# Designed miniproteins, single chains, continued (5), part 19

Each design is a single chain, and the fold is of that chain. pLDDT is the mean over its residues in the fold that is shown.

## One batch from the design tools (miniprotein)

Design m16631
Fold by ESMFold2-Fast:
Structure m16631 (fold): chain A 100 residues (1-100)
Amino acid sequence: VDVEAFLEEVKKIIKEYFDEETAEKFIKSIDTMKKSNYSEEHVLHFALELAEYAVENLPSEKAIEFIEKLKKVIKKYLGDSPLGKKAIEKLDELKKKAEE
């Protein structure tokens, strides 16, 4: 699994959808993960935390777009793993909450 490439794609999505201050906080978390050689499970938990934050703090349309972009990145790098599949299912649940 190319975890570094996954995290770099996630950084791009964070910068696109979150304000500068919020983006800097999440990017610092990613940089800490990169230094710590975090497992696939840790990076997927972080991606779900980002999606939950988006649902709570972004307008519904932007939260849905954010979740769809995260799903695409997870499918590209982690989509065939059992953990990646579970993360996609959780993202679909969060997308439904954003649509309400």
Scores: mean pLDDT 81

Design m16632
Fold by ESMFold2-Fast:
Structure m16632 (fold): chain A 86 residues (1-86)
Amino acid sequence: SADIERALALLEEIKKHADKKSQEIIDQIASLVERWGSRPPTDEELKELEKLLTEFAKTVPKELWPKLREITALLQRMIQEWLAKQ
């Protein structure tokens, strides 16, 4: 999926400028998103994503918040499109 490839590319871009704690969280988010390239997300994966995004928000400096919002908006759109196909 082009959306999955775009999300992964944006995560890698943010990771280059993130601190070590944020990089670890980004890696975990990227691992979840890669799985969605071959199948839709499970309810457990969506809960894990929510937990990771909450933890990310606690550690991310203010300068990265616009990039975080871009990623969350893209992820939410992908989830919405998946749900619409049910």
Scores: mean pLDDT 76

Design m16633
Fold by ESMFold2-Fast:
Structure m16633 (fold): chain A 83 residues (1-83)
Amino acid sequence: MDAFRDQLIAELKREIDRILETESDVRKQVAKLTGLVLRAIGDLIDEMLRAGVTPEQAAKIMAEMDREIVKLIREFDEQLKKR
């Protein structure tokens, strides 16, 4: 599970970097970022259901994912401010 979550986070980071490089409109950047985050959360939930994770384990994994997503959003905001 941790490896799957880490892979999702790494993929999100790569996709965010691509959005920042290819899209100049901040509203479109935010819309694309939102779609990517929602898709990653959906993929994580599907994997947890497939793996038969307990509610307690699911809560821990989701809390860790939430912290990583918040960190990515802050990094995204910081990159926009440095431009």
Scores: mean pLDDT 78

Design m16634
Fold by ESMFold2-Fast:
Structure m16634 (fold): chain A 56 residues (1-56)
Amino acid sequence: SDEEISQGMMNGVETAEKEGSAATALAALAEARRHPHLPMAEEVERRAQEVIDRNR
């Protein structure tokens, strides 16, 4: 469960980075914020925010 959620969040932010999609990045950010206990959550938040910032 936690492993699948972590992988899903990472795949989400990687897709957002590849596509330059603020909408996909916002979804990844929201998922990371729902699971702050996961070690990857902080990195997903940072990377998602970078995509959002690039899209203004």
Scores: mean pLDDT 82

Design m16635
Fold by ESMFold2-Fast:
Structure m16635 (fold): chain A 67 residues (1-67)
Amino acid sequence: MSKEELREKLIELAEKAGIPGEAVDRAGVWLLVTGDEARALEILRRAGASEEEAREVLELIKQLLAA
């Protein structure tokens, strides 16, 4: 999957879950700097995501960072 396709999918999932873009950005920065997936998930859950939604968003963030 291209970086652009991953980004579009991330935006779509975040909108569906009601997660603001700032929370996605914060989770991504935290993951990039520390590698702490548990903290990134906590940021997403505090922003309104369910556990499953937070995990799906985190997976896409990880794929984007690897691209």
Scores: mean pLDDT 81

Design m16636
Fold by ESMFold2-Fast:
Structure m16636 (fold): chain A 55 residues (1-55)
Amino acid sequence: SKDALKTLARSLARLEQLDLSNPADRAKLKEFLGLLFPEESDEEIEEVLEEVAAE
């Protein structure tokens, strides 16, 4: 679910000390989410990252 993806994205960003305003860190988080949720499209993952970065 999108809410589960957002929760995991927030948790991973904190754990790995990623700055989602930094394109390199955002790309790293996108890679992690793609590995954990291979069924999700790149577009869906990017949307989740945009929403989490806006928080």
Scores: mean pLDDT 79

Design m16637
Fold by ESMFold2-Fast:
Structure m16637 (fold): chain A 58 residues (1-58)
Amino acid sequence: AIEEIEAALAAGAKEITVTVPFEEAPQVVAYARSLGLEVEVEYSNVDGEMMATVTLRA
């Protein structure tokens, strides 16, 4: 997830949405905050698995 975000930001993306396992959401949020990005997180249950959809804005 972090590598995907880095690649998107390097390409000039202003809004990035990634879907990660629930356990990975805190690291993605911490990374985004370290860059000064705004973060929105939505939690969902997908076929019994907790997922997080993280939206980052520059």
Scores: mean pLDDT 78

Design m16638
Fold by ESMFold2-Fast:
Structure m16638 (fold): chain A 80 residues (1-80)
Amino acid sequence: SLEEKIKEVERELARDQMVLAILEGARYFLKQLLEKETDPERKAQLEAELSRTEAMIADVRARIEENQKKLEELKKELES
């Protein structure tokens, strides 16, 4: 049903918001490590990990935005 689809999207949004918080924490931690790192090889490794983490954050944010739009559309259908 439409109501079941709404609940599923809401559950996905809740999970993704939690994942986003974890990734933002990881990004903050990596930035702190990178600021203190003096070894060029270790800096390169941390920069690569930070880049991957930022890409994951972008993907999760895009998915959240898409699911927020889907939720709005589903709620409009329910009101019709």
Scores: mean pLDDT 89

Design m16639
Fold by ESMFold2-Fast:
Structure m16639 (fold): chain A 64 residues (1-64)
Amino acid sequence: VERAEEARRFLAEVDAYIAQHPNLSEEEKAALLERLRERLKELGYPDSVIDAWVRRVEARIAAA
């Protein structure tokens, strides 16, 4: 399976989770972002790409 497909599915799952749980605590938000960062590292993405995607999810959480 293409790693990009796995990352895309994972990001979609994270976005869906945030949409369903708009009242996440700060600790839960931090844990979610940390897990996202670790998952992307496992898939072999460079730190610059990981940082960009983490910022996107942070913005999504802030908007929720």
Scores: mean pLDDT 74

Design m16640
Fold by ESMFold2-Fast:
Structure m16640 (fold): chain A 84 residues (1-84)
Amino acid sequence: MTPEELDTLAREGAAFIRAIKENPEVKKAYDEFVKAVNAGDLDGARQAAEKMIEAFKKLPDPEVAEAAIRVVQRMLDVAEATGG
C-alpha cells in the first residue's frame, strides 16, 4: 500500500466517521448494515448501504459525500465476499 493510498483511506474513513456521528440517518443505516452483516442478511446489508448512500448524497460537501460513498461500497463488497 502506497503512502497516497493510506492518506486517501484515512481521509475517506474520517469523512465516513464524521457523517455517522453528525447525521442520525447515517448512524441508523450504519447500525442496520452491521446488524444485517452479522445475521448473514445480504439483502438487508444492501438496503442499509443504499440508505447510507442516499443520506451521504444530501451532505453539503460533494468531496465528503463521494469519500463516504466509497467507504460504504467497500464495506458492502467485503460483506458480500464474506457472506458467500
Scores: mean pLDDT 76

Design m16641
Fold by ESMFold2-Fast:
Structure m16641 (fold): chain A 56 residues (1-56)
Amino acid sequence: MIDDLLRLADSDGDGTIGEADLERLLSLGPMADLNRDGRIGEEDVARLRAAIAARN
C-alpha cells in the first residue's frame, strides 16, 4: 500500500518524491491513513517520510 501511494505521488514521473508529493497524498484523504485510526496525523506523515527515506 505505501509503495503504491509513493508511486502515485510521483505524478510527474521524475523519480523524486518530496514534500509537495507528500502534501498531495495527505489531501487525498483516507488512503493516507496508514495506521487506520480514522484520521491523518503526525504518525501517518512520519510513516510516509520514513518510506521515502528508506526508498533512497
Scores: mean pLDDT 62

Design m16642
Fold by ESMFold2-Fast:
Structure m16642 (fold): chain A 64 residues (1-64)
Amino acid sequence: MARELAKKALRDYLIGQGYSEEEVNEKLEKAERGEDPEYKKLLDTLIKMVEQGLADGAAVRAAR
């Protein structure tokens, strides 16, 4: 569950930065596979925030 909420938060964040849904999906897949260490670190951070009850779409935006 935490992983799915973190993925949603990361997707919402990237769309807000101007990435297309196609680009966001590619970045999320690479992060999950560990092929992109920068996005993997960001995803791991968001998973921790979700586990602490801090990360949904709004919480990620508030933490910027």
Scores: mean pLDDT 70

Design m16643
Fold by ESMFold2-Fast:
Structure m16643 (fold): chain A 62 residues (1-62)
Amino acid sequence: MDVDTLLAELRRIAEESENPDARGNALAGLGEAERFLAQGREELARETASKTLDALRRLGLI
């Protein structure tokens, strides 16, 4: 996935998930990834977003 797609998915989870743990984790990962993008660190942003989504899937939160 490209970084824009990963960020869009994290934002959707943060806005639409009924699970507060899923929302909180998605918001934290989204914020961190957006901070890296603001610094021009696209690869770190993508890695952060990807790891957050993988963690959410592993925990069965999405």
Scores: mean pLDDT 83

Design m16644
Fold by ESMFold2-Fast:
Order: sequence, then structure tokens, then C-alpha cells
Structure m16644 (fold): chain A 81 residues (1-81)
Amino acid sequence: KKAEELLLEVAKVYEEKGLLETAEEYREMAKNVPLLDEEKQKKVEESARLRLEMLKSTEDEAIEIAREAAKKLKEEAEKKK
């Protein structure tokens, strides 16, 4: 139940940032939480809580993650020369 609520909050933050596909993935995870055993639900809850804190506390960190992704794509393009 707590894991479901946290996953839905994460999905909402991604949707507000325009990452609709990622938001939908988190909503599907929330729907599937009741199908998991108790130990797996606890792990999902912890993961979602950490993700939510990261997304809400620092917009700058989200920019840095996007920057690292762009850097890896650039390195991949250079390797194909």
C-alpha cells in the first residue's frame, strides 16, 4: 500500500517533467505491487521513496542525469568513427 502511493507520486513528478512514458511505467508498477510478496513490496517501497526524494529535492540533479546520458551518447558516436 505504501509502495503503491510512493510509485504513484514518482509517476506524477515524471509526468510534470514531461516524461510521460516513464510516468506510465511507474503507474504500471504501482498496479502490480499487490501481486508481489511482502519482501518484494518492501524493496519496491524503499526504491520508490529514494527516487521520490531525489526528484522532489533537486531539479538540478535531474538535469545532471540527462547531461550524463547525453555524454554517453556522444562517446558512442565517437567510437563509431
Scores: mean pLDDT 70

Design m16645
Fold by ESMFold2-Fast:
Structure m16645 (fold): chain A 73 residues (1-73)
Amino acid sequence: ARPRRRETHTFTGEDDGKKATITVELEFEDGRLTRARFRSDDNSPVRTPAMDEAGEQAGAFFLQLRAEEERRR
């Protein structure tokens, strides 16, 4: 058996009272990031101001995660 960890993070943006959510699914094996998956709130890629805000948050998180993973090496 392989040590495996899965993390799910949700980032929500809001524009004019409307909310959009981006879900980030990460898989780690032996402390290494092996998979990253990004999904919008609906089943298709959607571009809205609220989603742009959520995407900015998710992107910043992912960049930080990658930098931390590399620093552990």
Scores: mean pLDDT 70

Design m16646
Fold by ESMFold2-Fast:
Structure m16646 (fold): chain A 71 residues (1-71)
Amino acid sequence: SLIDKVKELLEKAEKSDEKTAAKHLSDAVTLVIQESDDSDLQMESIQLFVEGVRKGKDEYIKALKKILESL
């Protein structure tokens, strides 16, 4: 399921360096855009990514958790 895929990306991000965690956040946003029919969730996911950019790993993890909570 989409939830399981995003959850796996969150778990990988928590164990990764900052650059790799950013990639996992980007991958999660891409999955939501491709696999969710919820346009509000798609836009929210993009906004969380944009707001998190360059803020560091902790903010990438928070964004991933927010996306997961909204699924």
Scores: mean pLDDT 82

Design m16647
Fold by ESMFold2-Fast:
Structure m16647 (fold): chain A 73 residues (1-73)
Amino acid sequence: SLVDEVRKLLEEQNARDGYFDIVDMLDRLGENDKLEKILKMLKEGKSADEILEEFGKESKERVEKMLEEIKEK
């Protein structure tokens, strides 16, 4: 599945546990467009840190806001 492919690539990069939680939440809420974007960037050779650092760039509040927006759907 899409989420399994993303998780596999994150494991290969020894990504932080929080990244897996975000991916699982996106899958659960049916945000496949976001998962596909993440998968595409990982397959293009971008690191999980580079992709998901954007989530942490604005701190915990930004990550929580993204999860809140997903939950609203």
Scores: mean pLDDT 68

Design m16648
Fold by ESMFold2-Fast:
Structure m16648 (fold): chain A 61 residues (1-61)
Amino acid sequence: MRETVVVAPTREEARTAAEGLGRVAREVEGASRVEALDLPELVTDASGRQQHRAVVRTELA
């Protein structure tokens, strides 16, 4: 199982990137399972910047 983390300045960008990764994993990479969070998580990085974090888990066939 492969886990990909997406971090973006906005929630919409993080969600769109995670959805795109899931679609590519299913359609291009032939992943047997794709699991993504319904909504990106707001996190604060080491510099104090707020970012939106989404996780996509894929199991390749």
Scores: mean pLDDT 70

Design m16649
Fold by ESMFold2-Fast:
Structure m16649 (fold): chain A 70 residues (1-70)
Amino acid sequence: SLEEQKKAIEEVEKLLKEEEEKGVQFTPSQRQLALEVAATLLDPEKALRIAQLAAQSPQEAIKEMNKIVK
């Protein structure tokens, strides 16, 4: 539902902010990926992990996306 998507987006934004407070920096593309994944999966923790993985290894992020999308 739209409410579940909004809640997931808000939660992933909170998680991204907490990581940034610890010194992690996300690009706009990585941040956008986290928001889109959170809205699709309704799982902000998985969305954060995928964004973190994309920052370190784009190929591994693609593999994880393929496991959970389609």
Scores: mean pLDDT 74

Design m16650
Fold by ESMFold2-Fast:
Structure m16650 (fold): chain A 67 residues (1-67)
Amino acid sequence: SIEELYEEGLELFKFLKEENPDLPDELHIEIAAGYVYAILVGVYGYSEEEAEKIAEEIREKVKKELE
């Protein structure tokens, strides 16, 4: 579900930040959002427009959880 993808995106961001703390948070956010986008388009067959909207929601969610 999209809600599960939000959680996966947030967890991926946390993992990337822990493994590569020297990289900027913006890059970690983009990698997490890009992962979700790729799954939506490549696995679930979402349109590019729909997948980008969800990826943008992931960016927003991760930014709100940023510490």
Scores: mean pLDDT 79

Design m16651
Fold by ESMFold2-Fast:
Structure m16651 (fold): chain A 100 residues (1-100)
Amino acid sequence: SELEKRYEELLELHKKFAEAVKNKDWESALKTLEEILKLLESTPEVSQSDVEAFKSLLEEFKKAVDAKDIEKAEKLADIISLQIAGVLFELSAKIRQEKR
């Protein structure tokens, strides 16, 4: 299904974000978060509140990176990763309800 395809795309972007953070590649991390935001905004099954929460966290992460506040950037990356994991869990539940 289209939802399963979007779930797999989000899984791959989540892994890519984690790898960028691990490598302290903040430019790649930011680019990946922008790709995730676009995917979330275009996925009808993602709640508006989850999209808005993600946008807020992305803006805070960008400010921390721009300020070279690496400790804050790393803490925000952990929060963002958990937020993405929550969306993945909700999408997986909706996929299970999508019985043919």
Scores: mean pLDDT 86

Design m16652
Fold by ESMFold2-Fast:
Structure m16652 (fold): chain A 83 residues (1-83)
Amino acid sequence: SELERRREAVEYALRRLEELMRTQPLPSGQQYLELLDEVRRRFPEEAAAAGEAVDTVVALVREGLSPEEALRRAREAAERRLE
């Protein structure tokens, strides 16, 4: 379904971002662009939603939230858009 595909794309992007954040607090600009390109190739129709979730995590971590809390909030926000 469309909802399942969007949820899959968001979770894929956030899991890849979480892996990057294990080695450094925030991804580099290059790693960020590579992640978004990878997501667009795998989920072309859902890439915008997945990219928004990634951007939410990055913004929250920059504001001082832990990666775990930022990821949790981004998942909640994405689910809200899904209903």
Scores: mean pLDDT 83

Design m16653
Fold by ESMFold2-Fast:
Structure m16653 (fold): chain A 87 residues (1-87)
Amino acid sequence: MTAADQRRRDAALARVDEIVKEMEELANKLYSSDDPEAKKLGEEILKTAERYRALAEQTADSAAGVEWVAREMEKALKEYKEKADSL
């Protein structure tokens, strides 16, 4: 991996960590709800965050791989926010 690829990878890993934090915050908000569907969504979000974090670690040798994981996580977070707003 080149120095430029290492910088891209590190930036993508930082984005993954940021998205994980946003997912955890959303899940915590949903767990505070008395709605059982909100609690189920919160559990799904946490499992998704754990899965993508593991995938990012597995692809850490590839800047493009971690960047792809970050983009997929951004899409997932957007969809989860839309689902949460519809509850």
Scores: mean pLDDT 85

Design m16654
Fold by ESMFold2-Fast:
Structure m16654 (fold): chain A 81 residues (1-81)
Amino acid sequence: MTHPEIGPAHVGIRVEFETPSDREEAEKAFEAAGLRVRERTPYRLEVEGDLSAEQYLAVMAHLEALAPKIKRVEIEPLVPV
């Protein structure tokens, strides 16, 4: 109990893209980061996962790298317990 204990966070991410190619590239990156695809269309991707704090930060970094390809993004993180 002498260090912070960070539990997993349940994360839902919805992303909209200008092209289907950008969506396919983002889908591959999110799946590699441990997120599963809930729903997809040619221009939209919904992913979900139960992420550790480190995985959550990695996903945020991926979103930042993908920002030029993203038309819109919505993130629904739950606070770690």
Scores: mean pLDDT 70

Design m16655
Fold by ESMFold2-Fast:
Structure m16655 (fold): chain A 97 residues (1-97)
Amino acid sequence: MLAENRRLVRPDAALRAFLESVGITAETVTVAELADALEKYILDNKLISSEGKSVDDLTVDVSGTLLGEILGVDSFKVKDFKSAVDRLLEHATEVPA
């Protein structure tokens, strides 16, 4: 929902380090900005493998990266992108409305 994408969250130290790596230094971010930061990190670091018959089946390899450490996984599929955003939100506190 558009309202969910506008929800403000305050990152912890680990998520802050990730956001700073993509040029985000703001104290709070929206869920949409967090999703954009995740996509930018994946593209800038060329983490998408060529394995898969469709875009949704492409593998994002985060092994040995700061993102992989935060997510606690070595890889995920592009179709699981929203789940990866939800895992990053485990490192953030919701800002009261």
Scores: mean pLDDT 77

Design m16656
Fold by ESMFold2-Fast:
Structure m16656 (fold): chain A 65 residues (1-65)
Amino acid sequence: SMEEQFEERLTQEALQGVKLLSKEQARKAMERARQLGEYLMKDPEGAGYGRALIKAAEEALKALA
């Protein structure tokens, strides 16, 4: 679906983006992105973006472990 394609793209962009930062900066940025995603989940109109952002941030954080 279009939602799944968006989530996959955002996840790949996050995984590539964290390579451009120090490990500590990347970790903090991804933790903030996850928090933003959780905030967006509180509104039905933002929930799809929130889920995608949380997934991308969590996958990037796993790659930084």
Scores: mean pLDDT 84

Design m16657
Fold by ESMFold2-Fast:
Structure m16657 (fold): chain A 68 residues (1-68)
Amino acid sequence: MLDNVRAIRDLVLKAADKYNIPEEKRQQLLELSDAMEAAVKAGDRETALAYARQLGRLFHDALVEKEK
């Protein structure tokens, strides 16, 4: 699972660079990725899944907001 979390973090970084997501939003995405990794290390799968959902929503919102 940790390797999968690392892969998600790398995908987030690549997507943020590709879509030129602002640094502030990029930092928020990285913070959620790090929080998800911490939850996985603690064995708290429910919290890890909650952070994964927040990560996806924040990324979507960042893309939509940029189009305004």
Scores: mean pLDDT 73

Design m16658
Fold by ESMFold2-Fast:
Structure m16658 (fold): chain A 92 residues (1-92)
Amino acid sequence: SEAQRRKERAKRMRDILVETLEGLRKAKSIEEKKKILDEAFDRLVSIPGVTVEQAKLMVKSVVESAYIAGELSEEEKEELLKHIDRRAKEKL
């Protein structure tokens, strides 16, 4: 059913975002964090019905969550958000 497909899509998106947050916590450098975010973005846009804009907002929400949790410095947060914006623009 359409409702089941929407729930399955939402679950896949949540699983990617949870995995991405865990990856950011384990990453040792800003460059590793950027690669993790690039992979998350690409995985999200590969899901049928997910737009580039939606994927951008979802990946940014993970960065904001990591910052609020104390897992990122303010400088890392700003750099990663800029990186996501640049990546999304290149995919449009």
Scores: mean pLDDT 87

Design m16659
Fold by ESMFold2-Fast:
Structure m16659 (fold): chain A 98 residues (1-98)
Amino acid sequence: SLVDLVREIAALADDLLAGRISVEEFERRVRELGVEMIRLMKEQKVPVRDIAAIALTLAGVVFMARLAARTGSPQAVADLRLELEQLAALAREAEARA
């Protein structure tokens, strides 16, 4: 499900912040999951607007994750968590409308 893919992204973010995976590995795996999310949403005929919102939020997750991992900024970590919560909310809404 879309929600399960978002949970996997959140787990990868936890692994990244804990130093268990590299930024490069995180970006590769999130890109693969993002492709799967878009494929699933298209198959379920999710509106283009909702697909775009999820894609933009996912780009924000990647940007904040890179910044948090490289700088250790508490603000970047907080912003990453907010983006992940937003991604989860959008995924639940998209599944409810499919």
Scores: mean pLDDT 85

Design m16660
Fold by ESMFold2-Fast:
Structure m16660 (fold): chain A 90 residues (1-90)
Amino acid sequence: EKEKFEKILEEIREKLRKMAEQGLEEKEAIEFVLEEIKKLAEEGLKKPSLEEAIEAIAEALSKLGGKKAEEIKKKLEEELKKLKELLEKL
């Protein structure tokens, strides 16, 4: 379901934007992104679709502003990179 997948990615992007607007709790932002990625994997998305999701989330993070958002972007990019490396081994 390509349409369902795109809607989930848009929801993740919108949530991250709202979290940034509300003063961005670093731990909560990281946990939220990781939970959404795990949920996508549990719903049976295959490796290529998960890689696309990781890239889309990284792109959304790159658009966050502010000093605290920059720290969160760096940490989330590191976690997303680790997850992508794990997917490459599957």
Scores: mean pLDDT 66

Design m16661
Fold by ESMFold2-Fast:
Structure m16661 (fold): chain A 86 residues (1-86)
Amino acid sequence: SSMEALKAEAQKRIDELQKRMRELYAKDPGSDEALRERLELAGEINGLWLAIKLEADAAKMEELEAEGRAMGEGFYEGIQRAIERG
């Protein structure tokens, strides 16, 4: 695949994830479940932005999207632990 095609697909994926995030904010802004999903989506978006910036191949793009999702999950878990301590 051309790098231009990979960047276009990454941007399309970012746009779809941003739309899902806006829909979650509109439908269920206050739930812990919605917060978790939004943080995971934000992580995926950040991973894809990094992949575009680095001109990553398809395999590295998938890796960075997955790493981003995992970071979002970890941030949510960190918030929950902080609330439990307070």
Scores: mean pLDDT 83

Design m16662
Fold by ESMFold2-Fast:
Structure m16662 (fold): chain A 65 residues (1-65)
Amino acid sequence: SSRSIKREVEGDRTTFRGSIDGLSFELVIERVQDEEGNPAYRAKLTADDGVTPEQLGELLQEALA
C-alpha cells in the first residue's frame, strides 16, 4: 500500500492533493465567514471511487499534525 499527500497554502485556501493505493483525491479547505461574520471553514472533497473516509481521515490527520 502506498500513500502520498501534498499541502499547498494560498492565503485563506489550503489544498491537499494525494493518493491512497493508486486512488486520487483533492481536498480544498477555505477559511471563510459564516452568515454572522464568525470564522468558519468551507471544504470541498473530490475523490476517486474506493477512497474510504477512514483512509482519508487518517492521512489528513497526519498532514495536519
Scores: mean pLDDT 77

Design m16663
Fold by ESMFold2-Fast:
Structure m16663 (fold): chain A 64 residues (1-64)
Amino acid sequence: GAEDYEKAKQLAIELAKVWGELKLAENPEAKVEIEETERVVKVTVTLGDKVEEKVFDVNKVFPV
């Protein structure tokens, strides 16, 4: 139900935050941006000319 989807979304957000925190711990000067949509949570880490992205798909965290 909607509650199960919301739990999956929260888990995706938590995973995104942890990944971003790990990147910041290694490079405190990095810029971390988290973009949330209904289905996807995207993390972008920028350090100088280096850009790294990771995507967390809510449907992959909670198989439908």
Scores: mean pLDDT 75

Design m16664
Fold by ESMFold2-Fast:
Structure m16664 (fold): chain A 87 residues (1-87)
Amino acid sequence: MSLLRRQREEAIARGELTPEQVAKSEAALKEYEERVKKLREELGLPEDTPEEELEKLLLLEAGRSEEDAEEALRERERDLEELRRLE
């Protein structure tokens, strides 16, 4: 089990997350798991490759192309929060 999955389950067990936060974290974790599987297939890595090594490779891939996309999504999210405050 990935470190992200473990951390998420611990946070849920504490009962401190809202249902919306749980849904967002669940979607992000699912995408992470799918990317790990895809990286294994594309790079021809053995199935017993350590989870820590896979996480490093995934972070490197994310840092290459997704950084600008993540920033754009966060800006949009902030704009939506501002609109909600005006209601």
Scores: mean pLDDT 62

Design m16665
Fold by ESMFold2-Fast:
Structure m16665 (fold): chain A 72 residues (1-72)
Amino acid sequence: SREDLLAELREVRAELEELARRETDPEVRASLLHQIESVDAVIEGLERGRLTPEEVRAHLDTVRMFLDTVRA
């Protein structure tokens, strides 16, 4: 549902914020901040009806792949 997608987007955004707060590498930190901006745009797009659930799921998959890379 839209509510479930919003909850997942907010969860990954919180994880990105936590990582950015603790990150000391300026290049990695900049990448994390860029991902937060992307997630914020997706949240706004979903709330304003500009994005389909399938588009939001694709964005979530991309962010999760990024998080896996940063955590490795």
Scores: mean pLDDT 85

Design m16666
Fold by ESMFold2-Fast:
Order: sequence, then structure tokens, then C-alpha cells
Structure m16666 (fold): chain A 87 residues (1-87)
Amino acid sequence: MFFETTGDYELRDEPGDTPVTLILDGERKTFTKAEEVKAFLDKNKGKLILVYAPGARRVGKRVEVPLSDGTLVFTSFVERPDAKLVE
């Protein structure tokens, strides 16, 4: 799943194995831990960040991303079905 977020998230103690790629201003970084994603989002608070998470699930008004140390839940997001990781 591709989606854009401004970095608003919640953490749940529900680990999984989904990698996440964050894209900001032409830079790409891949994370496997929710703690690392949180650190990146907190440093870039208020910026529009493109997220690629192949194991992400949309649950009503939320996107859930299960990472190795927990699940990140995004409540402020816009789905980007036409986004591409390498283009």
C-alpha cells in the first residue's frame, strides 16, 4: 500500500513483519521497526511523507502497519494507488 501522511500515528504492541519505505524529498529509507519509523516521522513532523508498506491494512479510517516491534496506526493519511516506489 502507498499512502501519504504528515506523521500522525499511534503505536500498538502488535508486532509483525512488514517493512516500510518512507519517501521524503527524493530520499528513500526502509525500516523494519516501528521505533525507527517514529524517529523519522518525529524529525520530519509537519512534512508530507510518502509511505510504502506492502503489508499495511486499511481498517476503516485507519492504516495499520505491523512492524517487528509493534504496529503503527495512521489516522491522518491519503491513499496513493498510482504511486510507484522506483518511479
Scores: mean pLDDT 77

Design m16667
Fold by ESMFold2-Fast:
Structure m16667 (fold): chain A 62 residues (1-62)
Amino acid sequence: SAIVEAAMALLERLPRPLSPAERAELRRIIEQVVADYPELGESPEAVATVALRAFEERRRAA
């Protein structure tokens, strides 16, 4: 979807490069965020921010 691609593009501009596995996980998280919080679907920036926080939390737990 357009919102998923826009949020991924924002995350790919981060100073730290993402691995293919990290991109795949972030894409899944973004899709889940859009499904769970439809009100964020109009803001790629909000979706990217929520997804990145969830991703970093999962990374710390691993």
Scores: mean pLDDT 79

